# Designed miniproteins, single chains, continued (3): the designs that were tried, part 45

Each design is a single chain, and the fold is of that chain. pLDDT is the mean over its residues in the fold that is shown.

## One batch from the design tools (miniprotein)

Design m9647
Fold by ESMFold2-Fast:
Structure m9647 (fold): chain A 98 residues (1-98)
Amino acid sequence: LAALEARIAADPSDADAWHSLGIAYYRQGDYEKAIAYYEKALAIQPDDAVAWHNLGNAYYKQGDYEKAREYYEKALAIQPEDRLAQKNLEEVKKKLES
């Protein structure tokens, strides 16, 4: 974390550093911080399908299935052949039907 925070302090346009920081907080179960950092990464690089997918995963963990669906759809709009994003979208659609 300290190394990623130092990268961001030196270059706040380092989208990969923001995305990696989001992943680190997601792994710790801090989904609120993960979301904030994924949103920073996507503000810099909006065509990052993986970051959209990870944002969807974080909202899914919070139980916000509607936002999870929205962000999985954004990931698939960029990379339609992503089988994992397709599977996660189907799972979240089933949650919304329940």
Scores: mean pLDDT 87

Design m9648
Fold by ESMFold2-Fast:
Structure m9648 (fold): chain A 85 residues (1-85)
Amino acid sequence: SKELEQKAAREITAAAIYVIGAEFALSLGDKEAARQMIEGAKREIEEVNKLADELEKQGNTEASQEFKDAAERIKKRVEEIEKKL
């Protein structure tokens, strides 16, 4: 549904904002804030993947794959930040 796609888009945006926040916190030397931001990003990624699975069950395979791909890209950014923590 369009509603489900909009929800997934909001969650992926939130995940990206958490990643940006974590990089900014690291630039200030605040590793604790960076860890908290990364935990937020991980929760949003899990929600995106759940919403993508629901989209696939509804027959929207294209949107499901696009959101899974976006979540995977953000997950890789999270993993690179965790290497610096």
Scores: mean pLDDT 90

Design m9649
Fold by ESMFold2-Fast:
Structure m9649 (fold): chain A 61 residues (1-61)
Amino acid sequence: SPEEILKRAEEVASDESLSLEERERKLLGLMIEAAEKYPEKFEEIAKRVGEIAKEAVARRE
C-alpha cells in the first residue's frame, strides 16, 4: 500500500546507522517502487517521501 511505502521511508530516514548517500539511495528506490505500483498516487507519495528526506538531511547538519 502507499502507507507501507511511507512507513518504510520513515524507517530509512530515522535509521542513524545509514549514511546520507545510503539513505538517499533507499528513498529513491521507494519512489521508483511507488511509481511502478501506485502511479496515480505517485505525486502524493513522492512529495511526502521528499519531505521525509529533507528532514533527514537537516538532522545530519
Scores: mean pLDDT 75

Design m9651
Fold by ESMFold2-Fast:
Structure m9651 (fold): chain A 68 residues (1-68)
Amino acid sequence: SSGEELQKALLAGGKAGQRGTLTVADGTVYEFDGSNATELAGAALLLIGHEGEEATLTIGDKVVRGVA
């Protein structure tokens, strides 16, 4: 699913030492870096599923959309 692709992108970004944001459908923004990327990735599928729409991951100039 695209939610799993978003989760993988978040983990890869964190391992690469990148910072970014995860925005869910209700407009809540979660900031991440290498220290919390694993925890946020674990929650990402639940957050997307709860919202029923989509979440947007931004890492620098890269944007990834995930849907549950």
Scores: mean pLDDT 73

Design m9652
Fold by ESMFold2-Fast:
Structure m9652 (fold): chain A 102 residues (1-102)
Amino acid sequence: MTVTQSPASVTVKEGETATITATASEPTTMAWEFQKPGQLPELLIVNNTTRVPGVPSRFTGSGSGTTYTLTISNAKLEDSGTYWARNVDDGTYGQGSTLTVT
């Protein structure tokens, strides 16, 4: 299966909303991971919509079928980094999307 993310990079101001979309080549279940520069990725969202315990409510997963969206509302400087979509069926990652909060 193929997972495609858009946009490849996005810049928002603190307090604005960032949206990242993942499109799968066939129906799946999507997870979202966040990676700070120089660190290992950490899990944010599982099962398309379920926030991992401890993840702030400003992170929202949505979508089903082949199109999935991660929404970061009220963005904080600490949210800067790379966001990865991963399908759970074969573990294929998207290309990553880099968020810069200014």
Scores: mean pLDDT 87

Design m9653
Fold by ESMFold2-Fast:
Structure m9653 (fold): chain A 87 residues (1-87)
Amino acid sequence: SAMEELERAVEELIDRLVEELKANPPASEEEFRAMMQKYAQRLVDEVTRRADELGLSAEQKADIIGQALQRFAARARALWEELQAER
């Protein structure tokens, strides 16, 4: 379905953003927060565009964006904490 295709695309996008974060690790908690704001904005823009391309409803689009932001934030934070544990 269109929703399942979008959910897969969102997961791939989150993977890409997490990989970019890993390739350019923040030097401080403040830098991490700044990068998170930047990536969150990019995530919202790209998910919105893809949802619109698939003709999804406003409700479905809002749900996917919300879930994507939560998943990205959780994965990015986990990576940041792992990087801090390794120093």
Scores: mean pLDDT 84

Design m9654
Fold by ESMFold2-Fast:
Structure m9654 (fold): chain A 55 residues (1-55)
Amino acid sequence: KKARHEAMVKALEIYSEKGRITDEEIQEIAEETGLSVKEARKIAEMVKRQMEETE
């Protein structure tokens, strides 16, 4: 849904700029989107795999 989409966009932006996503950034995504930290971490992992597969 919208919250998961927003989390994916935020994670993608962070990863594309820094090449990594920290636990602190995952926590921030969870707080901003209303997702659990566990769900935000799963989204961050998905984004990481997509970025690694593309580059």
Scores: mean pLDDT 77

Design m9655
Fold by ESMFold2-Fast:
Structure m9655 (fold): chain A 65 residues (1-65)
Amino acid sequence: DKKKAEEEIIEELEKALEQAKDPETKEKLKKVIELVKKMLEAKSEEEAVEILREEAKKLREEALK
């Protein structure tokens, strides 16, 4: 389900943004969220969703540290 995957990616990034205290990390996360939204507005393929999901996981892990 493409819509569910899109929502999960955005939700993970938003959670990372909430937990990030460092201004640089917040700025980076905001840019990634903008990029993700732009890619999802365009014709996205399953490959793009997979890549974005992995990137979101990495950013969340960094924000939680």
Scores: mean pLDDT 70

Design m9656
Fold by ESMFold2-Fast:
Structure m9656 (fold): chain A 59 residues (1-59)
Amino acid sequence: MKPDPETVREAVEAGMKLADAYEARGDTEKARRIYTGVANLAEQAGDEELSAEAKARAE
């Protein structure tokens, strides 16, 4: 099964928006967990740029 690169990008963007919302409300730990999760998703899909961006936000 080969996921569409656009579908992966949409999933990562949705996850980042969710993490941004948690960060804005002060739930830093929750936001960090979500950023880590989307970074892993992007890495598994072979998108190193999205993975690196999400990892930077998680740190």
Scores: mean pLDDT 77

Design m9657
Fold by ESMFold2-Fast:
Structure m9657 (fold): chain A 75 residues (1-75)
Amino acid sequence: LEEAERKWREGVRAALAGDLEKAREYFEEAARLAPPPHSDAIRAGGEKTLEGAKAGKPVEGIHEGIRASSEVLRE
């Protein structure tokens, strides 16, 4: 889980920097390293984070990503 968290942080940093390809790569790697349901939460959060960054709203994307991840984990 610690390594997945590290990759998630790198993905967020890449998204904030506008490097969407690198952000996607890190989020995919984080999801691969995490066990369910955390892997599903990471995928949901990463998708929303990338969507926001692609729209030019990376901070809002991160907030929506956290919300999506939390909803998966509350299931």
Scores: mean pLDDT 78

Design m9658
Fold by ESMFold2-Fast:
Structure m9658 (fold): chain A 60 residues (1-60)
Amino acid sequence: SEKRKLGEGLFKLGEEYAKANKYEEAAEYYEKAAELFREAGDEEGAKRAEELAKKYRELA
């Protein structure tokens, strides 16, 4: 699914921003990835991305 592939790309971008200590941007990309995973029917991917978004929002 195109939505799942886009979600995977945004999830990876979130990881790169987190590595750079850009926590607000990391959270934003994980939030968008979670939405795309949910739209694609990937509930496990959505949950993981939401957990990471919450973590990095708290660190921002």
Scores: mean pLDDT 88

Design m9659
Fold by ESMFold2-Fast:
Structure m9659 (fold): chain A 65 residues (1-65)
Amino acid sequence: GLAEARELLEEAERLLAEGRYAEAGKLISQAFRLLGHDKGAEDVERHAEDEVILRVALREAREAL
């Protein structure tokens, strides 16, 4: 649900700050799926190593909450 998506995004932000991009991308992808944004999740999964894409995706997922 929305609360679970929010928790995933908060943990993803911490992982991004630690440089753990693959783990952050997995959590952002899961949050997008919980929010009904499957295309957003797929885009993150394809670009999980890209810090800029992950930071933009994190912001977009938070705006969808």
Scores: mean pLDDT 80

Design m9660
Fold by ESMFold2-Fast:
Structure m9660 (fold): chain A 83 residues (1-83)
Amino acid sequence: MATVKVYRNKKGHVVFEVRADTPEEAEEAARLAAEYLKDQGLDVVIRREGDTYVVGTPEALKVPREDLELIGEMSAEELKKLL
């Protein structure tokens, strides 16, 4: 099962944090998060941090994680429905 946490910075830029039971599930969910942001017309970066993937715009990823607000949590299946 893959869990996708959704963060927002003060400028409204969105960052996804992806975790899963397997690396393959995490990779797939990170790909779906990247596709969602690209469909919004955004430039997207995927960054691997251990067993976690972080997906967002270059500008959003410059913001320290402590300055990011958690706004939601969803499954990879819920994220797929947004594409």
Scores: mean pLDDT 77

Design m9661
Fold by ESMFold2-Fast:
Structure m9661 (fold): chain A 73 residues (1-73)
Amino acid sequence: MAEELRKEVEELEKKLKEAKTAEEKARYISQLVDVAKRAKEAGDEETAKRAEDVAKRAISQDSEVAKAARELM
């Protein structure tokens, strides 16, 4: 379980780097936030923190991405 969530975070981080539109990046950020919540519910605080950190970095790189992500959350 925890191992699968961690791998999901790694895949989403890769997709964020490959994404070219704010909408695409916002979708992956939304998925990272979902993974963070699921990890917290499972008691995996380390994976939750990693997912949150990846999402925060993506949000900080572009104001349009930050707006789009907020609309999805």
Scores: mean pLDDT 78

Design m9662
Fold by ESMFold2-Fast:
Structure m9662 (fold): chain A 70 residues (1-70)
Amino acid sequence: SMEEMEELIRRTMEILTEITQLAKELKDSEAYSRAVELGKKLMQAKTLDEVQAVHEEAEAALRELKAKKA
């Protein structure tokens, strides 16, 4: 439904915000750029499946970045 897609977009935006904040703390310009590109893909997404794909990429990127901090 539209509400499900809007909620997933919101959750994905929260993850992208975490990536940008952590990338700034770590001075990781590549991670920051990846978050910006994922944000662009999210804005271009037209279906729930497309939003889900961006969400999965964002989750993976955040996990990778957190692992570098540990």
Scores: mean pLDDT 87

Design m9663
Fold by ESMFold2-Fast:
Structure m9663 (fold): chain A 84 residues (1-84)
Amino acid sequence: SLSPVAKALVERALKTYDPEKKEVKLNVTLGDSVPPGITTAKEIAKALKELGVEKIDLEYRDGPGSEKSYEAVKKAILEAFKKA
């Protein structure tokens, strides 16, 4: 089952869904909710792919000292999305 945080982010992304392009805009803020939860990033990617989303426009921003977490989570989302 999808975690509450992943579900909320998926629902937000789906509000930007273009059914002709099967594309969403996913705006993820690097705070306390996503960097420690790389699993949440993978859940989001998988859920979007299962819903028929083929492409994501991903914006992920970090704060000071978070660059590696940003890179890891961005990579996790994109790889999970590509493989799903």
Scores: mean pLDDT 69

Design m9664
Fold by ESMFold2-Fast:
Structure m9664 (fold): chain A 65 residues (1-65)
Amino acid sequence: SKLDQALKLAEEAEKLRQQGKYEEAQKLYKEVYDNYVDVLTEKLKDPSLSLEESGRIRRIISNGM
């Protein structure tokens, strides 16, 4: 799904950030935001979403802003 694609790209960005590759990480976060912000914000409306899951999605959106 588009959501799964967004989450996988965000995970790659986080791994780059953890390696100190901040410019590469920011580029991927921006790419996730530009291509998937609609899917990510729609998922945040899911009332069954856990606090951990909603926190993760909110961070992904924020990092790409």
Scores: mean pLDDT 86

Design m9665
Fold by ESMFold2-Fast:
Order: C-alpha cells, then sequence, then structure tokens
Structure m9665 (fold): chain A 75 residues (1-75)
C-alpha cells in the first residue's frame, strides 16, 4: 500500500527516491571502481570532518556528501 498523498508524504517519497539514487550510485562505484570509491570517500570524510571506521561508514559518508551537493544544486 502506498502512503497517502499529502504534502509531507510527497516530500518523504521525493527524499526516499533521491536517497535511493545516491545509494545506487555509491554501490555501483564501490563495485565497479573501488579505487575511485576510496578516493572520493576519503575526500568526502575530510570535507565533512568525519573519520570513517568501517566500510559501511565510508559508503555513508560519501552518500551524505553527494546528498548535500544535490540539495545545494536544487537551490
Amino acid sequence: MKLPDTPRTRELRERAELVRRIEQYVDDLYKKDPEKFEKLAEEAAKELGITPQSENEKRAVLAARLYREELERRR
């Protein structure tokens, strides 16, 4: 069952779709070009001031940076 179509649920769906696309991009990058993934994750961690302690944290840090960039581009 889909969520009711209210302004709040519409925003949640749009955010979920954006997050899904970013996560897919990060996962594809991790699988196809691990060296580029590591470099971009390190750059994102440095910019956000976070030191990732696991592979999952590296993915999350890169995804967070890409999400922030997308929001800034949509202003």
Scores: mean pLDDT 76

Design m9666
Fold by ESMFold2-Fast:
Structure m9666 (fold): chain A 67 residues (1-67)
Amino acid sequence: DPLLEKAQEALRAGNYEEAVRYAKEAIEKDPNNPQAYALLAEGYRKLGNTDEAIKAAEQAVKLAESQ
């Protein structure tokens, strides 16, 4: 998925706001993708948005267990 690749590249580059944006766009395209939520969680964690990071990580785990 190009959006997931862009989110990963943004995380590696330190562009955490862009990583969150691309992860959100990936979720809009496929709301059941656990990898998109995992990338969202990492982006939020890097930004210091701890509560949002935890919620995104919990959703990633839930979706991965349902597949």
Scores: mean pLDDT 86

Design m9667
Fold by ESMFold2-Fast:
Structure m9667 (fold): chain A 59 residues (1-59)
Amino acid sequence: MDEETRIKIYNLGVEELLKENNLSNPSLVPLKEEELKEIKEEREKLLKLAEENKKKREE
């Protein structure tokens, strides 16, 4: 499986797990789409930073 597909699957899995965990707790409200989007964007930014750091370490 290519890198892009793996990242997409992982992000979808994170969204599903977050929704399931929220629904499992009756005192918690489900996460909004905006919140899920922010989590996905944060992850993508971290992956990009890791790639940049990898490049810098290669000199």
Scores: mean pLDDT 61

Design m9668
Fold by ESMFold2-Fast:
Structure m9668 (fold): chain A 66 residues (1-66)
Amino acid sequence: MSREEIEALFREITNGKETATDEEAIELLRRLGFSEEEARRVVKLFSKNGKVTFDQLWAGVEILES
């Protein structure tokens, strides 16, 4: 998927918020085809105070594809 497609999905899941909750971030990663275990690992690594930015999610996707 392109960065633009993932960004559009982020806006959809967050309903236009600047940050995703941990559960919203897990849902996004799972819709991209990652397992629940992989999604939870990424969220644990990047989440601060239960919030994840788009840039942090994108970095997580890059790690999972490495």
Scores: mean pLDDT 82

Design m9669
Fold by ESMFold2-Fast:
Structure m9669 (fold): chain A 80 residues (1-80)
Amino acid sequence: MSEEERQRARDGALRAFEKAAEAVKNGDIETAKQLLEGARNLLLRAGVPKEEVDKAYQEMLDAIEKGDAEKALEIGRKAV
């Protein structure tokens, strides 16, 4: 991938994390989980190591299921 394509993938992942946190605040846990899955795929496409992505995914999934939108967003921002 070009550097521009990798940067767009990272930007897309960040937007997905922001939308997932918003969905959690609205009680829409299923939408948040779908957005998290999309962000995970974008991070992998951006070249973020699989171990880093898997760790962030699991931590965010736990935060989403607990309804902690702020923690989920913090984890996502650090993963980008």
Scores: mean pLDDT 83

Design m9670
Fold by ESMFold2-Fast:
Structure m9670 (fold): chain A 66 residues (1-66)
Amino acid sequence: SEEEFKRELDRGVLLIAAATLYNVAKKQGKEELAKKAQEIMDRIVNDPDYDVEEAREELKKLSEEM
């Protein structure tokens, strides 16, 4: 369905955002921030029950620590 496609698309976009944050944090030597971004990436990939809005809020909080 279009709803299922949108859900998977939203998860994919958040995965890219998390990977981008991880890469920037690693380049800046911010190891704890990189670790948190990696944990979010892992949950997006491996936990189908991980809420899109929860992931978005967590990533927003991490981006504010940059």
Scores: mean pLDDT 84

Design m9671
Fold by ESMFold2-Fast:
Structure m9671 (fold): chain A 57 residues (1-57)
Amino acid sequence: SELEEWKKRAEELLEKGLISEEEYQRFLEDPSASSWTALELIAIGRELDREFEEKKK
């Protein structure tokens, strides 16, 4: 199901360090397409910030 897939993806993002445990738990409290999209955007933003900081130094 969609919910199970989102949960697995959220666990992967947590394992990669792209989201915090707090953000993961927040998603689990209200698992929806909107909250999943928010987690994806947070993860993408952190990955981009990491790349940007490396280039800025």
Scores: mean pLDDT 78

Design m9672
Fold by ESMFold2-Fast:
Structure m9672 (fold): chain A 68 residues (1-68)
Amino acid sequence: SLKGGEKLVEEYVELALKVGRPELAEELRRLYEEYIEELNKPNPDIKELKRLHERILELIAEIAKLAE
C-alpha cells in the first residue's frame, strides 16, 4: 500500500541521493508523480495504478539494497 506514500517516497529519494544514485531518485519522483496524476483522475485506470505501484516498490527495494 502507498498510504502515506509521499513521505515514504521522499525518504527513499533522499536515500538514493546519499548512496550516489541521483538517477534512481529522479525516476522514483517521476513514477510517484505519474501515480498521483492517475489516482486524481475522475476514473483512475486501476491496471495503470498497479503497474506504477509495482515499479515504485521495485525502485524502493533497489535503493534499500544499495544502502545495506
Scores: mean pLDDT 85

Design m9673
Fold by ESMFold2-Fast:
Structure m9673 (fold): chain A 100 residues (1-100)
Amino acid sequence: MSSLQSIADDNIRQADSLRDSDPLLAVQLYVTAGIAYLQLGDYDRAADLLERAARIARTLLGDDDSARLLEQAARYARQGDVQRAIDLARQGVNRLFQHV
């Protein structure tokens, strides 16, 4: 197991525990883990994490535009377009921090 995978898995566990108490931090942690899995080549897991982040952005933070960016990132992740997936994921997170 790479150190990157261990850090990503720790971020997922923290995000799961923070989802209801700190949804903004949970989104950031899921996106960070998703980007890590993109770099590891696990595109399906990366996409699932980005979709979890998008759901929190839409349902708990009320930001449909950030959710759409994260959903687009997940689609590019499944296609193996790592660079576009990362760029869109970062845009989604940055938008949340501008509007919350």
Scores: mean pLDDT 88

Design m9674
Fold by ESMFold2-Fast:
Structure m9674 (fold): chain A 98 residues (1-98)
Amino acid sequence: AAVKAEIRALFSEFNTRLNTAVANKWSPEEVAAIVERFIKRLEELAKKASPEVRAILDELISKLKELIAKLKAGEITVQEFVEQAQALIDEALARIDA
């Protein structure tokens, strides 16, 4: 379906952005801003998705929001945030492709 292809493309774009953030030593504030933009785009895709795919995206959005809160609080580093966010994206992709 077209929506699944859009989700995969968005995840690929986001993974590239996260890797760039680590390589270029972006601040927690800069990383949070990029992730908040990504969440907004995911929320729009979730509205167009099947109920099963929407549930997967809603769970991913919730977990990403928790990670942003930890990043902003200084509880995790940008490196730790990126590693955890990429793992969540990989899990969501595996579930969407099943």
Scores: mean pLDDT 86

Design m9675
Fold by ESMFold2-Fast:
Structure m9675 (fold): chain A 77 residues (1-77)
Amino acid sequence: GTHDDPDALIEGYEEVIRLDPDNAYAYLDLGKLYYQIGDLQKAIEYFEKAKELAEKKGDTRLKKEAEQNIEYVKEQL
């Protein structure tokens, strides 16, 4: 269905971060969605925000995942 459309999912996650700007997982998912649609610069931006919030919260797993995604996307540039 249209609910699986990357653009619709992006709008949903943008609403999540608008209501909860400290939701590191929402930023990580936005980064993945922007990468999927080919917006590599936005993907990096959202992954860097997810990393920052993960560091603030002490979430080592999320921080590593965000760092790995940043490195992966930068290799595509």
Scores: mean pLDDT 82

Design m9676
Fold by ESMFold2-Fast:
Structure m9676 (fold): chain A 112 residues (1-112)
Amino acid sequence: MLSEAERALRERLRAVVEELAKNLPAEVQEEFLELAERIIEAIARRDWAGFLEEARRLIEWLKEKGVPISLAEALLGALLSTYYEHVRAHDPAAVAEVRRLAAEVMDMANEA
């Protein structure tokens, strides 16, 4: 069973995903939410290798569906920002980690 803090983080991350999903065609929203849930799980576990792998899958899925890659940048940036705000209280390591992840996401989007 997850701690209260872990549940709160997952709920905040899901709210970000659901808000962005409203801007997608209804026919692709379910698949988008499924892909985003894998990213949420990786963030909640601080599995940054898994986060980057799922981010790459999202970018490839957006390319396949003809959806702008900028949506991946918007989602992944918002999720990392949400995570940072949740853990930022006097943790310099969290700042460095989020900056590294943001740079890797931008690199993936630029190469896609």
Scores: mean pLDDT 79

Design m9677
Fold by ESMFold2-Fast:
Parts: structure tokens; sequence; C-alpha cells
Structure m9677 (fold): chain A 83 residues (1-83)
């Protein structure tokens, strides 16, 4: 059912570290079939949060490593949505 699909998507979003409000916006975009909007919303909010974390890390190498991991998570989300 739609409710079961929404619950599953919400749970997966929360497991990815997405806040409930953001996860619900993502689900709304996915239900509308607007995958580009879903990615844009996630990337915007996740990037803002991630940039705050990076600003507290003085080591450039550590920051680059975290940026690579963040980009990988975005690529995995894009692949999952495209599937």
Amino acid sequence: SLAEQRERALKEGLELGIEREVAEELIDALEAGDLERALELYEKLAKEEFEKILSEIPDEEERKKLEEEFEKELEELRAKIKA
C-alpha cells in the first residue's frame, strides 16, 4: 500500500541520517515522480549540515575524506532513486 511504501521510505531516510521533515519532503517528491526535486532537496539540506561539520575539522586531509564519503552517499542515493 501507499502507506507501507511511505513508512519504508521514511525509515530508510531516517537511517541515512535525514531528519523526519526532510524525509517526508523526499517522499512527497518521489510520489510525484519528481526525482530531480527529491535529489535537489536532499543535497541542499545535507550539504548545509555537512559543511557545518567540515568547518569544525582543521585537518584538510580528513575534510577531503569526509567529502568523498558524502559524495559517495549522494551517488548511492541517486542510483537508488533511478532504479
Scores: mean pLDDT 73

Design m9678
Fold by ESMFold2-Fast:
Parts: sequence; C-alpha cells; structure tokens
Structure m9678 (fold): chain A 111 residues (1-111)
Amino acid sequence: GSNARAEAEGRAGETSAVGEVRVTGVNGLGSELAEGSAAVAAASVATGAGGTGGAELVERRDDSAVIRVEVRGSSREDSELAIENSAKSAAGGGGAGSGGKGEGRARVTRE
C-alpha cells in the first residue's frame, strides 16, 4: 500500500478548537486530487466529532497540503480529538479510506 502522513498543530479551548492539518506523502493520487480529498475528509471528521466546524485548504504544495480545521461547541477533549482525527483521516487512517460517504459524484461526466 501507499503511505501517507499527516500532522496536526493547533489550540483547543473548552468551547472551540482551531488547528492546522499538514498532509505529506500524498496517497498516490496526485497533488490536486489528494488535497481536495484530504480537505473533505478533515471537514467531515471535524463536524462529526466536535459539533459544528469545517476545514479550509490554506496552502498546497507538490507533495503536501495545509488544511485549517475549526470546531466549535465541544469540550476541550472533543475539540482536540477532532483535530487529531482530522489529521488521521487526511493521512488515510481513521476513516479516510473506510468512510464510503461518496457515492460516485466524482464521476458525473466521463465519456
């Protein structure tokens, strides 16, 4: 299998968390597709784990992406877990490959 890594750095408060997820060694998909997929995965984990939140692609590079994750309305522990889970999801761990929430929207026109 292909190896991907993600790191998360941020601050978590009692009612909010803001962090940055850096994805490196992108999972063989090429920079643009992997960046989009990582951002969607990070946003999904952030909103699912900590309540209301989202992720925004802040910076991209040839082999890495930086995604800003914000979670609100959760405890400090839940907010930290949301940021950590977002990093794991972006790296292909913690549900990025097993979530299966996409039903082929990416293949709307291919003829």
Scores: mean pLDDT 48

Design m9679
Fold by ESMFold2-Fast:
Structure m9679 (fold): chain A 67 residues (1-67)
Amino acid sequence: MKEEVEKQLKELKERYPNLNEGSQLMIGLSREKSGEITLHPELKEKAQEQARKMAAVGREAARELAA
């Protein structure tokens, strides 16, 4: 289990080295939703947490734009 989590994280970092961890996790989550890959449950939870944080930042940015 732990080796699979580490392996999937390494693959995301190697495929998208120019992106931060949050963006890499979001891509992983997107690929799972499309059925391209199967994310380990721990990585899926981390990706969902990052999605929630990014949504909060987006809401803040939208408020600044609207003001």
Scores: mean pLDDT 72

Design m9680
Fold by ESMFold2-Fast:
Structure m9680 (fold): chain A 65 residues (1-65)
Amino acid sequence: MEELRRKMMEAAVRIAEVRSKMTPEQEKEASELMSKASDAINKGDFAKAEEYLNKLFELVEKVEK
């Protein structure tokens, strides 16, 4: 839905902002979670999309600390 697409855009922006603080492993995890969230949205599995986006935001929050 539009709300999940907006959250995905927000996640992409926040990842870009903290990318310089990420390890290569964290960047790979963020990329994989973003791809999984996008795939879930395209398949209409909004519950899985939200789960992957929440994990993405948790990763970003850990990097920001």
Scores: mean pLDDT 80

Design m9681
Fold by ESMFold2-Fast:
Structure m9681 (fold): chain A 67 residues (1-67)
Amino acid sequence: SRAREIVEKVVEMIKEGTPEEEIVEFIMRELGVSRETARFILELAKRDPEAAVRRLEALLRAREARA
């Protein structure tokens, strides 16, 4: 799923030592979310990648329901 691909990319960037600000900007671009939301997603991906996938799936579904 798109959510899984985004979270897997974020986890890879964390493991590679990518600066946190670049990861936040990546999340903002991919999801069109605020910087605050992107930081929340980054912290969630660090602690529980599976929970991050579930959260992104919920976010993407909410956007589709409003289209």
Scores: mean pLDDT 83

Design m9682
Fold by ESMFold2-Fast:
Structure m9682 (fold): chain A 59 residues (1-59)
Amino acid sequence: ALAEARRELAIGDAEFEMGNYEEAARHYQTASELYAKAGREDEARKAAELSEKAAELAK
C-alpha cells in the first residue's frame, strides 16, 4: 500500500541523514518496489534512483 511505501521512503531518508547508506539503500529499494506495486511508476523510479545513489555512497 502507499502508506507502507511512504514509511519505507521516510526511514530511508532518516538512515541517509545519519550516514547509514547501506540501510538507506535497502529501505529506498523496498519503497520503490511498494510504489511499483501500487502503480506509482514515477515515485518507484525516484526511489530506485535514491537507492542506487545511497548504494554508491556506501562503497
Scores: mean pLDDT 86

Design m9683
Fold by ESMFold2-Fast:
Structure m9683 (fold): chain A 77 residues (1-77)
Amino acid sequence: MEKLKKELLELGKEVAKQIESITKKPVSELSDDEIRDILKTKLKLDPKSVQIKLLALKAYLEGKYEEAAKQVLEIEK
């Protein structure tokens, strides 16, 4: 669990940086649907990767790593 939380923090930071580089806008100004569209269409990610990266980004922005880690484990099943 602790390792996954650290990985989600690093992943969330990278996702925020990638999205802001594409949109030229802060990620805080984007809706979840806009973020999903960018991950799917601009980064060409599969649905599972989109879901994991969105959870990591939300965990980074909100500081809710425990909840995000549990959801990632469910997606990876």
Scores: mean pLDDT 78

